# Designed miniproteins, single chains, continued (2): the designs that were tried, part 28

Each design is a single chain, and the fold is of that chain. pLDDT is the mean over its residues in the fold that is shown.

## One batch from the design tools (miniprotein)

Design m5007
Fold by ESMFold2-Fast:
Parts: structure tokens; sequence; C-alpha cells
Structure m5007 (fold): chain A 58 residues (1-58)
């Protein structure tokens, strides 16, 4: 599933990744109700991002 960042997010710990508004990501895993494990299609980085900063792309 393809995702897009709706706002910039800065990683708060080493398990998380930085994302920029408009960046496209691939969903790897639903970790819980608050966090997704994603891979950035721009940077190739993999890590956690809060769900509220991401939207699904059709």
Amino acid sequence: MKLRAIEDYKAKNEEEIDIKKGEELELLEVVDEYYLKVKSLKTGKTGLVPRKYLEEVE
C-alpha cells in the first residue's frame, strides 16, 4: 500500500524516520493503532512513523 506524508515529521528516536510533506512511502507493517512501519520511496529508509502524518494513496 502506498502512503503520502501530509506534513513534515521529525524522528523522536532511532526506531523512527524523518519524512517530508508530500513524500511517498510504502506500508510494510501496521505496528499498532498509532504507528506504521514504512519505507520511504525517496530515501529508502525504513522505520516507524505516526499514522496521523500519513494518508493512503489510491
Scores: mean pLDDT 84

Design m5008
Fold by ESMFold2-Fast:
Structure m5008 (fold): chain A 102 residues (1-102)
Amino acid sequence: SEAEREKLNEALKLVALGVQYFRQGNLEKAIELLKKALELVPDNPEAWYELGKVYFAQGNLEKAEEYLEKALELDPNNDEIREALERVRRAIEERRRREEEE
């Protein structure tokens, strides 16, 4: 429908704007816009992926992993999402090793 197409177009614009704010270092605004995109289109792997990257940039490794896992569930053949998830999981392991060594 035209309404569904308009909703998809709005979600795409919100993702693009969220990515722009992320590139500028405005992580809070990036999260706000990307979450709005997911409210419009929940099954949007790009929005989950970009949110995962923003949470990783914030140092919230647990949220980064959760959001990237959801992105990969929606787009299982996407190598960029898989590689990002592997990077986050490695960072979690490295943090645990440092905490154990004081």
Scores: mean pLDDT 90

Design m5009
Fold by ESMFold2-Fast:
Structure m5009 (fold): chain A 86 residues (1-86)
Amino acid sequence: SLTPAFKAEVEAAVYLIGAAVSLITARKLIEQGAPLEEIRDSLEKAREFVEKAREYAEKAGDPDTLAGVDGLMADIDRLEEEAKRL
């Protein structure tokens, strides 16, 4: 059976991938001049996923995964500020 820490690490990775995909989607929507509502929806999903990734990364106690979460949160913050200027 997988350990609780390993399960948390896998969950963190899954949510990090979800956050990254949503962030890439938001960036592409900005590049295409998509409606602000669609851009905001993708950014909201990215934020929700990265917050879940943080919860599981903290449970796993993995510093590398936590660093990845912090980096992606910073990228989301930057793209949210960019979207406010549209």
Scores: mean pLDDT 88

Design m5011
Fold by ESMFold2-Fast:
Structure m5011 (fold): chain A 93 residues (1-93)
Amino acid sequence: MEKGRELLERARKLIEEGKEKIKKGLEALKAGNYEEAIKYFEEAIRLYEEAIKLAEEAEKYGLKEEARKLKLEAEINLGIARIGLGLAKLLGK
């Protein structure tokens, strides 16, 4: 019973860390620091990909609805991070 909840709490922590990385990436973009922006968006992508894996594992422990909601949130934020990464790469050339 504890394992599924622990996986969801880890996934939530990674999603929140990813949101902080996106915020820093956007701040770097506004400042014209494209290399720094790329680094932050790449870090956010890694965090969200890990959160998705943890949420998928949590589904196996019967926490299906909450795990699917977290997975969806992570997937949406992953999309945002990928768009930010693409923009930073285009502007930094």
Scores: mean pLDDT 88

Design m5012
Fold by ESMFold2-Fast:
Structure m5012 (fold): chain A 66 residues (1-66)
Amino acid sequence: GPLAEFLQRELGMSAEEAEAVEREVREILAKTGDVEAALRHPLVLAILSQMSPEQRERFRELIRGL
């Protein structure tokens, strides 16, 4: 999906890793309905720490669009 494609393109993440991240984010959103809950997840925080400010903004927008 769009989040996994972004992670592969921008961070060089493998397809398997990027798809696992998108699945985890989608599960959090399905359970909570809260984008901030997904952004506070330890896996997501670790990924955000590897991003530029511009990449972080695009990543947050992609999560809001899921």
Scores: mean pLDDT 86

Design m5013
Fold by ESMFold2-Fast:
Structure m5013 (fold): chain A 55 residues (1-55)
Amino acid sequence: SPELEARLAALRDEIVALYRRLFNDPSLTPEQRAAIEARMRALWDEYVALERELA
């Protein structure tokens, strides 16, 4: 569905943005880094679940 495809694209964009921040921002505290990693894991889990529905 167009809605599902749009959600997958949004999840991908957010994961890429978080990944870029994690690697390009040396000012991140260990707590902020852990929070970004946790958010990326949650977004990836949602992405995988939605991709299974599309398949």
Scores: mean pLDDT 86

Design m5014
Fold by ESMFold2-Fast:
Structure m5014 (fold): chain A 66 residues (1-66)
Amino acid sequence: MHILTKEEAEVIAKEVAKKLGLSPVQERVIAHELTGLTEEEAIEVLKKMGLSEEEAREIVEKALKL
């Protein structure tokens, strides 16, 4: 089970903020929320924020390949 690092969470938060037009403050809140979550938990958070499951999964999986 992979747990999201702060750096992986920051990459995901940046892409989400860009897609949803969020402020830098909201981006940092998202990064903090995602840090320490599993991949599946992060996907569920992104879906609740308005992303599709496909978009959420693609963003998370790409961040984990860095």
Scores: mean pLDDT 83

Design m5015
Fold by ESMFold2-Fast:
Structure m5015 (fold): chain A 83 residues (1-83)
Amino acid sequence: MSRDPEAYRKLLALASISLGIAAASLEEDEEVKKKVIELLTEAAAAVEAGDYEKAKEKLEEAIKVTENEAAKKAAENALKIIE
């Protein structure tokens, strides 16, 4: 197994974001649901690209917009991993 700290950090952040997207799919408000999934998907793409500043911005926006506690906690966990 690779012991690359960067690869491990990306894997953990992506796992947290994926959980957040799954939780956001349960949002009852369709506008909030669409926006949160969009922001988390953009955050995942930024993490994969190594653009942690962009990922942080998108995660902070998702945390602000979401009304689902599980999606919020997943995004907060991803943010903590990349900070």
Scores: mean pLDDT 82

Design m5016
Fold by ESMFold2-Fast:
Parts: sequence; C-alpha cells; structure tokens
Structure m5016 (fold): chain A 98 residues (1-98)
Amino acid sequence: SKQKALESIKNALEKILERAAEVLGLDPETVQRLKEEIEKNKDNVDALIEISTRLREEIHAAVARKIAEDPENAEKYRFEGDVLDTFIAILEYLAKKI
C-alpha cells in the first residue's frame, strides 16, 4: 500500500513535469535535471514534496516567460499553469497522507 502510493506520487509528478514541458516549454536541461531528481528520490516522500515545490516555481517562471513572449495567449498560459498548480496541490495532499 505505502510502496504503491509512493509509486503513484512519483508517476504523477513525472506526468506533471512532462505536461509543463509540453505546454509551457520548460528548458530541456531543467526537465532532465528534475526527472533525474524524481528517479533518485522515488522512495523519499519528503524529497518528492520538495521537488514538487521547485517544479511549481519553474512552472510559474515559465508562465511569466510565455506571457511575455506571446501576450495574445496569456489567458491560455495562466490556465495551464493553474491546472498544473492544482495537480501539484493534490499530489502534496496525498503525499502527506503516506
């Protein structure tokens, strides 16, 4: 149960990272670094929560950058950022129950 919960948290975090890279254009080096940190810390819930916080910061920075580069689509980038923030909040809530 606890091991399956950790695997689900890890998989969810990886999916959030992949979606953020796709829709907000996160830097490839940042994406690779975060993927490696998730894999390295897959059995450490506190580390996964810390990584989720850093991913949130990268998402916020990417939203701001996308709005500056493509202001006509600002509402789309804000919406995508809000959706990803919501998934991270749900993930953190579930992780704290492990």
Scores: mean pLDDT 88

Design m5017
Fold by ESMFold2-Fast:
Structure m5017 (fold): chain A 55 residues (1-55)
Amino acid sequence: SMEEREELKQRIAREVEEGREELLKENPEASLGEIGQHEQELADRLQREADERLS
């Protein structure tokens, strides 16, 4: 449903934000490019996993 997809988007956004915080705690010198790459890879992985579960 649309509600499930919206909740999923919000959860992915939250997990990406938490992943960013964890990355910066472990690697405080990470560049903006490294942070962006990590966020993109995490978001892509979480979206793929969610798509498989919703199928």
Scores: mean pLDDT 79

Design m5018
Fold by ESMFold2-Fast:
Structure m5018 (fold): chain A 58 residues (1-58)
Amino acid sequence: SAAEEAAAEELMRLGGLTREQALNLLEFAKEDPELAIALAERDTGIPREEFRRLLASV
């Protein structure tokens, strides 16, 4: 979807992720959003509130 593509592009920009990594992270967040948010912050420095906002938009 356009919203999912926009979220992936923003994750790529915030965390320095590849498109594949960003899409995989969004897919994982469908199963466990809080763990996905925590892992993204730990591994890439993406702020939890920014990722949470992106998930709310998809």
Scores: mean pLDDT 85

Design m5019
Fold by ESMFold2-Fast:
Structure m5019 (fold): chain A 68 residues (1-68)
Amino acid sequence: SELDEFIEREVERLAKKYNLSEEQKEELLRTGRAFAAGLQALPLGLTTEQIKALVRTVLEIDAEYLSK
């Protein structure tokens, strides 16, 4: 799906930016997928673009934390 492709691209970008290990990258991918699925399940009427923005924000915070 478009959302899955977005998550994979964001994880690759963040892994490169923060020099993450393969294990940390896999953790980010799992986190991004779980968070996106949770947002889609909520009765909030979120658009795909809104879900992408929220996922991007959470993944950036998580990646920065993992890099420390």
Scores: mean pLDDT 87

Design m5021
Fold by ESMFold2-Fast:
Order: structure tokens, then sequence, then C-alpha cells
Structure m5021 (fold): chain A 85 residues (1-85)
């Protein structure tokens, strides 16, 4: 949900990436196509050194953005992926 994604983002802004990741995963269990939760989970996992999991989430988010014609957001997500490859 948006509430879970927003709370995760607050925790991430405090450097609490493990706690943020738990909330983002819960948001994705409710809506697997939540692009914002996929991107923010990927970022949090990358901060925790879980780069392989982060890359998978960025690739999924980029695909969903592309399917929706949101090419600028897809490009931004692919650029974040390149930073951790």
Amino acid sequence: SDELTNEGSRLASLGKYEEAAKLYKEALSLDPNNWRAQVTLGYSLAQLGKNEEAIELYDKAARLYEEQGRLDEAKQVREEREKIE
C-alpha cells in the first residue's frame, strides 16, 4: 500500500534500510506491480550490499515502466542498476 511504501521511505531516510526493506516487501505482497515499492526496495537492498536482489528488482521495475510507456522512469531505474553492477 502507499502507506507502507511511505513509512518505508521514512525509515530509509534515517538509514534504516533493513526495516525499510521489510515494509517495501509487505507493500509488494499486496501489489506486486507497485513500481515505487520495487524501486525503493531495490535501493534499500543495494545499500545493504544485496546487489543481486537489487538488480532483479530494478529490472522488474524498468520492465513495468516500459510496459506503461514511462520511458524516462525506466531509464532512471536502469541508471541506478548500472551504479551497483
Scores: mean pLDDT 85

Design m5022
Fold by ESMFold2-Fast:
Structure m5022 (fold): chain A 91 residues (1-91)
Amino acid sequence: EEARKKADELIRKGDQAYLAGNYEEAVKYYEEALKLDPDHPRAAGVYTLLGRAYYDLGEYDKAIEWYRKALELRPDNTVARKLLEEAEKKK
């Protein structure tokens, strides 16, 4: 599907931006990818990365929201759970 392919490209760009410390850019790519393909196989992982990016930007309430969404998709996501606890301590 064209939307899935474009979402794959955007997630890849988001990953590169995140690794480079460009958190605002990473957020834009990840949000656009999820808008194009909300059922993407990587959606839970992307939600966790969105949470991490917002946390690194100091936007803890938004980080908490995205970690919760990641856990709704994959309740056994231990990384998202631990990061959620860390973000909740910051508010």
Scores: mean pLDDT 83

Design m5023
Fold by ESMFold2-Fast:
Structure m5023 (fold): chain A 70 residues (1-70)
Amino acid sequence: EKIADISYEALKAFLDKAVEEYKKNPSKEQKEKVKRLIENAINHAKATMSPEKAEEFEKYAREKLKEVES
């Protein structure tokens, strides 16, 4: 679905930007904020995308979460 593909790329870009901003100004508060944004993005993907795309996005988002945790 064309709309789902656009949403997938937009959500990935949003997540990448959030992690990038955190890396520029890391703090405990920003870390918790970015972690919540990542979890919310995963939930949004599961609600709006096909199961296959949602699983692919969750794997990508979990890798970004590991970057924030390290």
Scores: mean pLDDT 78

Design m5024
Fold by ESMFold2-Fast:
Structure m5024 (fold): chain A 66 residues (1-66)
Amino acid sequence: MSDLELLEQASQAAVDAAQKNRDAPDEELFKAIVDAALSVPGVDEELARRIATSVLNGLKEQRERA
């Protein structure tokens, strides 16, 4: 799998987890996103946390200001 394909799969899993847990507190939401990203083969904890941080920040921006 290319880095782009890996990032796309991990990002999709992260977004899906965020949508399923959208009503959860930020801490639980972050953990769910990290766990989902880690479920993608080739994703390590560092990459999963980076993806989760990006997704969570995007959701916060949507709630506050775009």
Scores: mean pLDDT 77

Design m5025
Fold by ESMFold2-Fast:
Structure m5025 (fold): chain A 68 residues (1-68)
Amino acid sequence: SGAEAAKALIELANEGAEEIVVESDKLGRVVVDGKNAAQVAGAALALIGEEPERTVIEAGEERKVFEG
């Protein structure tokens, strides 16, 4: 779900991830600066609002897949 993907994005940013890649069917590919609170909030709100069917979040070696 978009909410679970948004939560994972926020958690990665809080853990110090600098570059977070978000790929979804509704948002496309977005690179988020995890140190930029406005970018993190904007991407998280977009994931919650658009409710994408599939979202992939990558930070460094970590990859998480969410189905909506």
Scores: mean pLDDT 83

Design m5026
Fold by ESMFold2-Fast:
Structure m5026 (fold): chain A 62 residues (1-62)
Amino acid sequence: EELKKIRDELIEESKKVKTIEDAQKLVTRYAQKLYDLELKNNTVSKEVIDKRLEFAGLPPRP
């Protein structure tokens, strides 16, 4: 599953992060990638993805 692969890659990348700012940028990139993947697969609506982003403390995509 592409979703699992993206998550695992992010976890490995996070081990290389040296600052809190870099960690926040990585989390934002991850959320953006997940949003794009869900839209392509039509498995989840935009509203549900936006709610997930809010839950993680990230801004929803317009």
Scores: mean pLDDT 67

Design m5028
Fold by ESMFold2-Fast:
Structure m5028 (fold): chain A 79 residues (1-79)
Amino acid sequence: MEKLLEKMKELEKEMEEALAAGDYKKAAELAKEAAELLEELAELIEREKGDKELAKLLREAAEATKELAEKLLEKAEEE
């Protein structure tokens, strides 16, 4: 779990740098990676800690992050 949190922190920093540079394509890619890590974290939280409510919130956050990635990609492509 600690390794997933570390990767998450690295993605957050890279995401901020990409957005500051106006690189929406890179930001979309990083958002997709963040969503995948949120899903992995949710699975670990549910299985190792039994916190189903937190796992559900993390899966909902992953879904919202995927939607953000799609919107960022659209912005990068044309809009």
Scores: mean pLDDT 79

Design m5029
Fold by ESMFold2-Fast:
Structure m5029 (fold): chain A 81 residues (1-81)
Amino acid sequence: VKKTVSGEGFLPPGGSRRLSVKYSGPVGAEGFFAQKPGEEKKGVAAIGKDGKNKWYAEEVKGKWTISRDKAKNTFYLDIKN
């Protein structure tokens, strides 16, 4: 079953941030990030007290990359300003 994921964080100029999302089961976890960070390479990181990284296109012209750790069943989203 598909699942929607998002996050929030602060990205200062020249900074970077890694968001991790754990998945379980035989799901299309590969699709969790491919629809969002895979299409655009920019966004604005909004800060939340206990939230996750949140991205808005246009203001952060950095790189968004997806990777996964099979041993931990975890996807990583790397955002760089």
Scores: mean pLDDT 46

Design m5030
Fold by ESMFold2-Fast:
Structure m5030 (fold): chain A 68 residues (1-68)
Amino acid sequence: KKKIAVVYAKTEEEAKEAGEIVKKYGNADEVITLVGVSFEEAAEIGRKLGEETGAEVEVIDVEAYKAA
């Protein structure tokens, strides 16, 4: 069962940093980073990925991941 993590952030720098941490310490087979999108847009992209690939998709907000 393939696992995909979708990390979205407001800036490219935040997305890169969070993506590296999720790749290193997470259990996802693939990590996708999105910049400048809303939560609703990231969730929709994740939903489509899950439907197309049959993978488990987790959508991660960089803000929520860091502290809140």
Scores: mean pLDDT 73

Design m5031
Fold by ESMFold2-Fast:
Structure m5031 (fold): chain A 71 residues (1-71)
Amino acid sequence: MLEEEAELSFIRMQLEIAKKLIEQGKYEEAKETAEKALKRAEELKKRASKELLPEVEELIEEAKKLIEEAE
């Protein structure tokens, strides 16, 4: 569980950074950050526990939405 918790925290932080970058008009950096978070969330989904799976899926959807906003 420690690796999953650390990965969730990292993904959440990357998505927060991407949101702030969008607010600042830094769309290219925001897209790269969100894409990085998406890739990590998709990898985490493959090994996530049943309890964490809904949170991981929410992060995946949020990352996809941020990528679309940054385009």
Scores: mean pLDDT 82

Design m5032
Fold by ESMFold2-Fast:
Structure m5032 (fold): chain A 61 residues (1-61)
Amino acid sequence: SSEEEAEIERIVEAALKLIEELQKKDGVSRETALRLVEQLLRREIEDEELAERVIKRIREA
């Protein structure tokens, strides 16, 4: 549980950083960056529940 929570926070932090990089370097909107990152997370994370928890945290940030 605590290890999984730490993993989720680490992924969320990396994802938020990627969203900022996409906006600044590639000039995409935050909405577009969010959609791209959400798609990547759903493909990369095998556990659908974990992916959904990460995505919700990103949207709330």
Scores: mean pLDDT 82

Design m5033
Fold by ESMFold2-Fast:
Structure m5033 (fold): chain A 72 residues (1-72)
Amino acid sequence: SSMEEARKYMEEGEKYLSQGKYEEAVEKFKKALELDPNNEEVINRLKLAAQLEKDPEGKKLLEEVLKEHEEK
């Protein structure tokens, strides 16, 4: 299903972010949004990934967000 594939792209985007590959992360989140355009979580992750390209402090914030998702 498109929702299942969107989730996979979101997961891949998060992994690219953890590797410091922000450009690739943005591409994965864009693909997830293409499959699920109304998903606010995908939109927020895309915004965060784009911000990280320009803001080193945003990198630390992402580490905290990713840790919260993995804690579940």
Scores: mean pLDDT 72

Design m5034
Fold by ESMFold2-Fast:
Structure m5034 (fold): chain A 83 residues (1-83)
Amino acid sequence: MTEEDIREAAQILADAALASIGAAPEPLLSGPAPVTRQLAERLRELAEERGIPTYPLELESRGEEDNPAWEEGVRAVVEAARR
């Protein structure tokens, strides 16, 4: 993957994650499969492929409360990909 591909994918994931946390309906977050978990997994895959440190993507850093760890992780990868 190129740096531009990582940036584009990370921004798409960031927008989706932020929308699901901030403005998405309850069913998206309470559905059969947690959207935040799937997005976090994808973002970690992209980060590892690019060589971006995955520490900021750890959900354990903040826990499950409003998924702040996921939000911070997505933001960190997007910022790193932007550089």
Scores: mean pLDDT 47

Design m5035
Fold by ESMFold2-Fast:
Structure m5035 (fold): chain A 65 residues (1-65)
Amino acid sequence: MSEEEARKMAKNAAALAEQGVNPLVAEAIRLAKEGRLEEAARLLSKALGFSPEEALKVAQAIAEL
């Protein structure tokens, strides 16, 4: 996954959390914003099926939003 793809996925995840569609994604966004990137990545991997490496890149992109 590229850095640009991770940023796009981060924005999509934020939109899903705002709409209440997936509570695990909402918690992952909160954890990423708090700087708890590894915990956020674990929830993103579980909720959206990302690999651990992809999930960490998405969590980092969420923290930078």
Scores: mean pLDDT 79

Design m5036
Fold by ESMFold2-Fast:
Structure m5036 (fold): chain A 91 residues (1-91)
Amino acid sequence: GEPLILEVKLVQVGPNKYKVTVRVARGKAKAVAEVLKKKLLSIPGVSDVKVEIDGDVITISFTVEPENVEKVIEALKEFAEEHGGTFTVET
């Protein structure tokens, strides 16, 4: 069937500030956003999580301590791949 997640993109927008953009299957944005927010909040050092949804695109902004960035990358990559999507990081 159609993948639940199409693409997950992580970009650094400040010294400790990151934005993740997720493209999802039609009508799944709210459910995916809730799961992803919970997953991010489970990572040590993640705070200030803000979720915005525009159609089938989820944008989550958050703060994370530098030492925990790799854990965020691993969690997002695993989440994307488990649901049939791709994961990219922009530096």
Scores: mean pLDDT 85

Design m5037
Fold by ESMFold2-Fast:
Structure m5037 (fold): chain A 60 residues (1-60)
Amino acid sequence: MLTEEQFDLEVEAALHYIRAAVSRLAAERYLKNGDFDKAQEALEEAERHTARADELDAAI
């Protein structure tokens, strides 16, 4: 059974994965519109969220 603290970390990790997915969708839209700078920023944001989620998952 997860402790309350472990559950909170799991929820935070899940939210970071969702934010990463949203940022990747934004990047696809920017690429379609030819906004390469914003697409790059969105991809970097997605990578940061994925890295944080992986770190939190490793702590559980």
Scores: mean pLDDT 83

Design m5038
Fold by ESMFold2-Fast:
Structure m5038 (fold): chain A 91 residues (1-91)
Amino acid sequence: ALSREEAVELAERALELTEEAVELYKEYKDKTEDREKTLIAIGAALRAIGGVITAALAYRRTGDERALEAARKGIELLKEAGLKVDGEGIL
């Protein structure tokens, strides 16, 4: 099992992944007439959601507020991008 500090580090790295993926999703999400760009947007959305789930799981395992903060920041980034997720159900 990961240590508490390793799990928190993983949550913070997962937030960085979510930030990058949300930026890519915002760039390509409205280019729906282009199949390649649509696939990039879908892949970016899945990676962004995966980052939030990773941070939430780190919080559930450790109870560490740093992991909770990473998960919450990720959820807000998803909402700002128009990706609707049940943030309360994930946490």
Scores: mean pLDDT 83

Design m5039
Fold by ESMFold2-Fast:
Structure m5039 (fold): chain A 77 residues (1-77)
Amino acid sequence: SPRREAFLALSREEQLRFMEGALEEAKELVEKGLISEEVVRLLEEAVRAVRAGDMERAFELYLKAVELLAKEYEKRE
C-alpha cells in the first residue's frame, strides 16, 4: 500500500508526530460531537504501538481508526 509504504519511510520521530497529530484531531472531533471516543482509543493504541516500536501494528490501528471515523462522520446527522 502506498500509504503504508510512505508511513514506514518516515523516521520514528516523524511517525510519532504523525500519529500524535491524528490523535489531537480526533480529540477535537469528539469534543465537537462529530465522532465517537472509540476513534480516540484506537489512535491512543496506535501512539503506544509507535512508542513500543511496532510500526505495523501502529499503522493497522490507524487504518481502523480512519475507517471508523469515515463511517461515523459520513453518517452523522
Scores: mean pLDDT 80

Design m5040
Fold by ESMFold2-Fast:
Order: structure tokens, then C-alpha cells, then sequence
Structure m5040 (fold): chain A 78 residues (1-78)
């Protein structure tokens, strides 16, 4: 899970550099979910916050709501 999450995080960083904010936000969400499943809640929170920022830039309300829900769930684990 952690290696897979790290690969998705790197892909998200590349898409973010290309200004593909929606795709980058989706990838950060997926990476965060894998860190969450691995019990790495602090890392998941970091990636969910990044996904929220990028979802706002992409003006994708559905993605924003999903990222905010995931963030709240991860914060409850701390």
C-alpha cells in the first residue's frame, strides 16, 4: 500500500506541475486513501488537504466535497 501510495503521489505532483488540477486532485485523493488504509493518518491528511486546494482550483464541487469528507474522517483517527 505505501509504495503504491508513493507512486500515485508522484504522479499527482507531475499532473499538478502540468496545471491539470482535477486529475492531480483525484490522484492525491487516491494516494491519501492508500496511506489511510496503511494507518498513516498524518500523511493522508496532508494529501487530502492538497486535494482540497486543487479541487478548488479546478472548480470541481463534487471532488471538493469528497476530499473534505476524507479529511474529516482522517482527522477523527488522530
Amino acid sequence: LKKEAEELEKLAEEEEKKKRYRVAADLYLEAGELYFEAGEYEKAIELYKRAIELAKKAEDKELLEKAEEKLKEAEEKL
Scores: mean pLDDT 85

Design m5041
Fold by ESMFold2-Fast:
Structure m5041 (fold): chain A 58 residues (1-58)
Amino acid sequence: GSSEIESLLRKAKEYEKEADELLAADPNDPKKRLEAEILRGVARLLRGVAALLERRLS
């Protein structure tokens, strides 16, 4: 339902924020850069799923 779409978008925003915070805290740490890239990838996937669900439920 719409609550599922909202949850996915909310979680995507949380992961994007976590990624930004990791890079801000320690921009030269290769492990934190990799973790931030993974979080951004997951956020993009969640946004894609939310868009697909919106198209099917709307």
Scores: mean pLDDT 83

Design m5042
Fold by ESMFold2-Fast:
Structure m5042 (fold): chain A 55 residues (1-55)
Amino acid sequence: SLDEVVDAILERIEKGEVYIDEDGNIINLITNSVLIKPTTKVNKELIEKVKERLA
């Protein structure tokens, strides 16, 4: 489910493995590569839910 993916991303952010950049991309800090872009409706909703739980 979407909420399970959000929880997994939040855990990785807490561990310092992943961050969200100014454009809403989810970035892998170890490889410096983009994991998720805000390009689809599902990806935008995912990123928004992650941002809401970080606020």
Scores: mean pLDDT 83

Design m5043
Fold by ESMFold2-Fast:
Structure m5043 (fold): chain A 64 residues (1-64)
Amino acid sequence: EAEELLKKAEEYLKQGKFDEAYRWAMRAVRLATDDPSPEAQEIRQRAVELLREIVKKKGWKAPP
């Protein structure tokens, strides 16, 4: 489930494992995007917000 992927991403972020957190958050976004339900849309939004936090903490600049 997309929610399980999101939880794993949050755990990796708390551990400072930004690369793992990013990968799991991306998977959560992809899975939630395929599901039109309101619950999946909420999970997708949370995963996108988590990705923004990961990028900020990692110091990533937008890829060229």
Scores: mean pLDDT 76

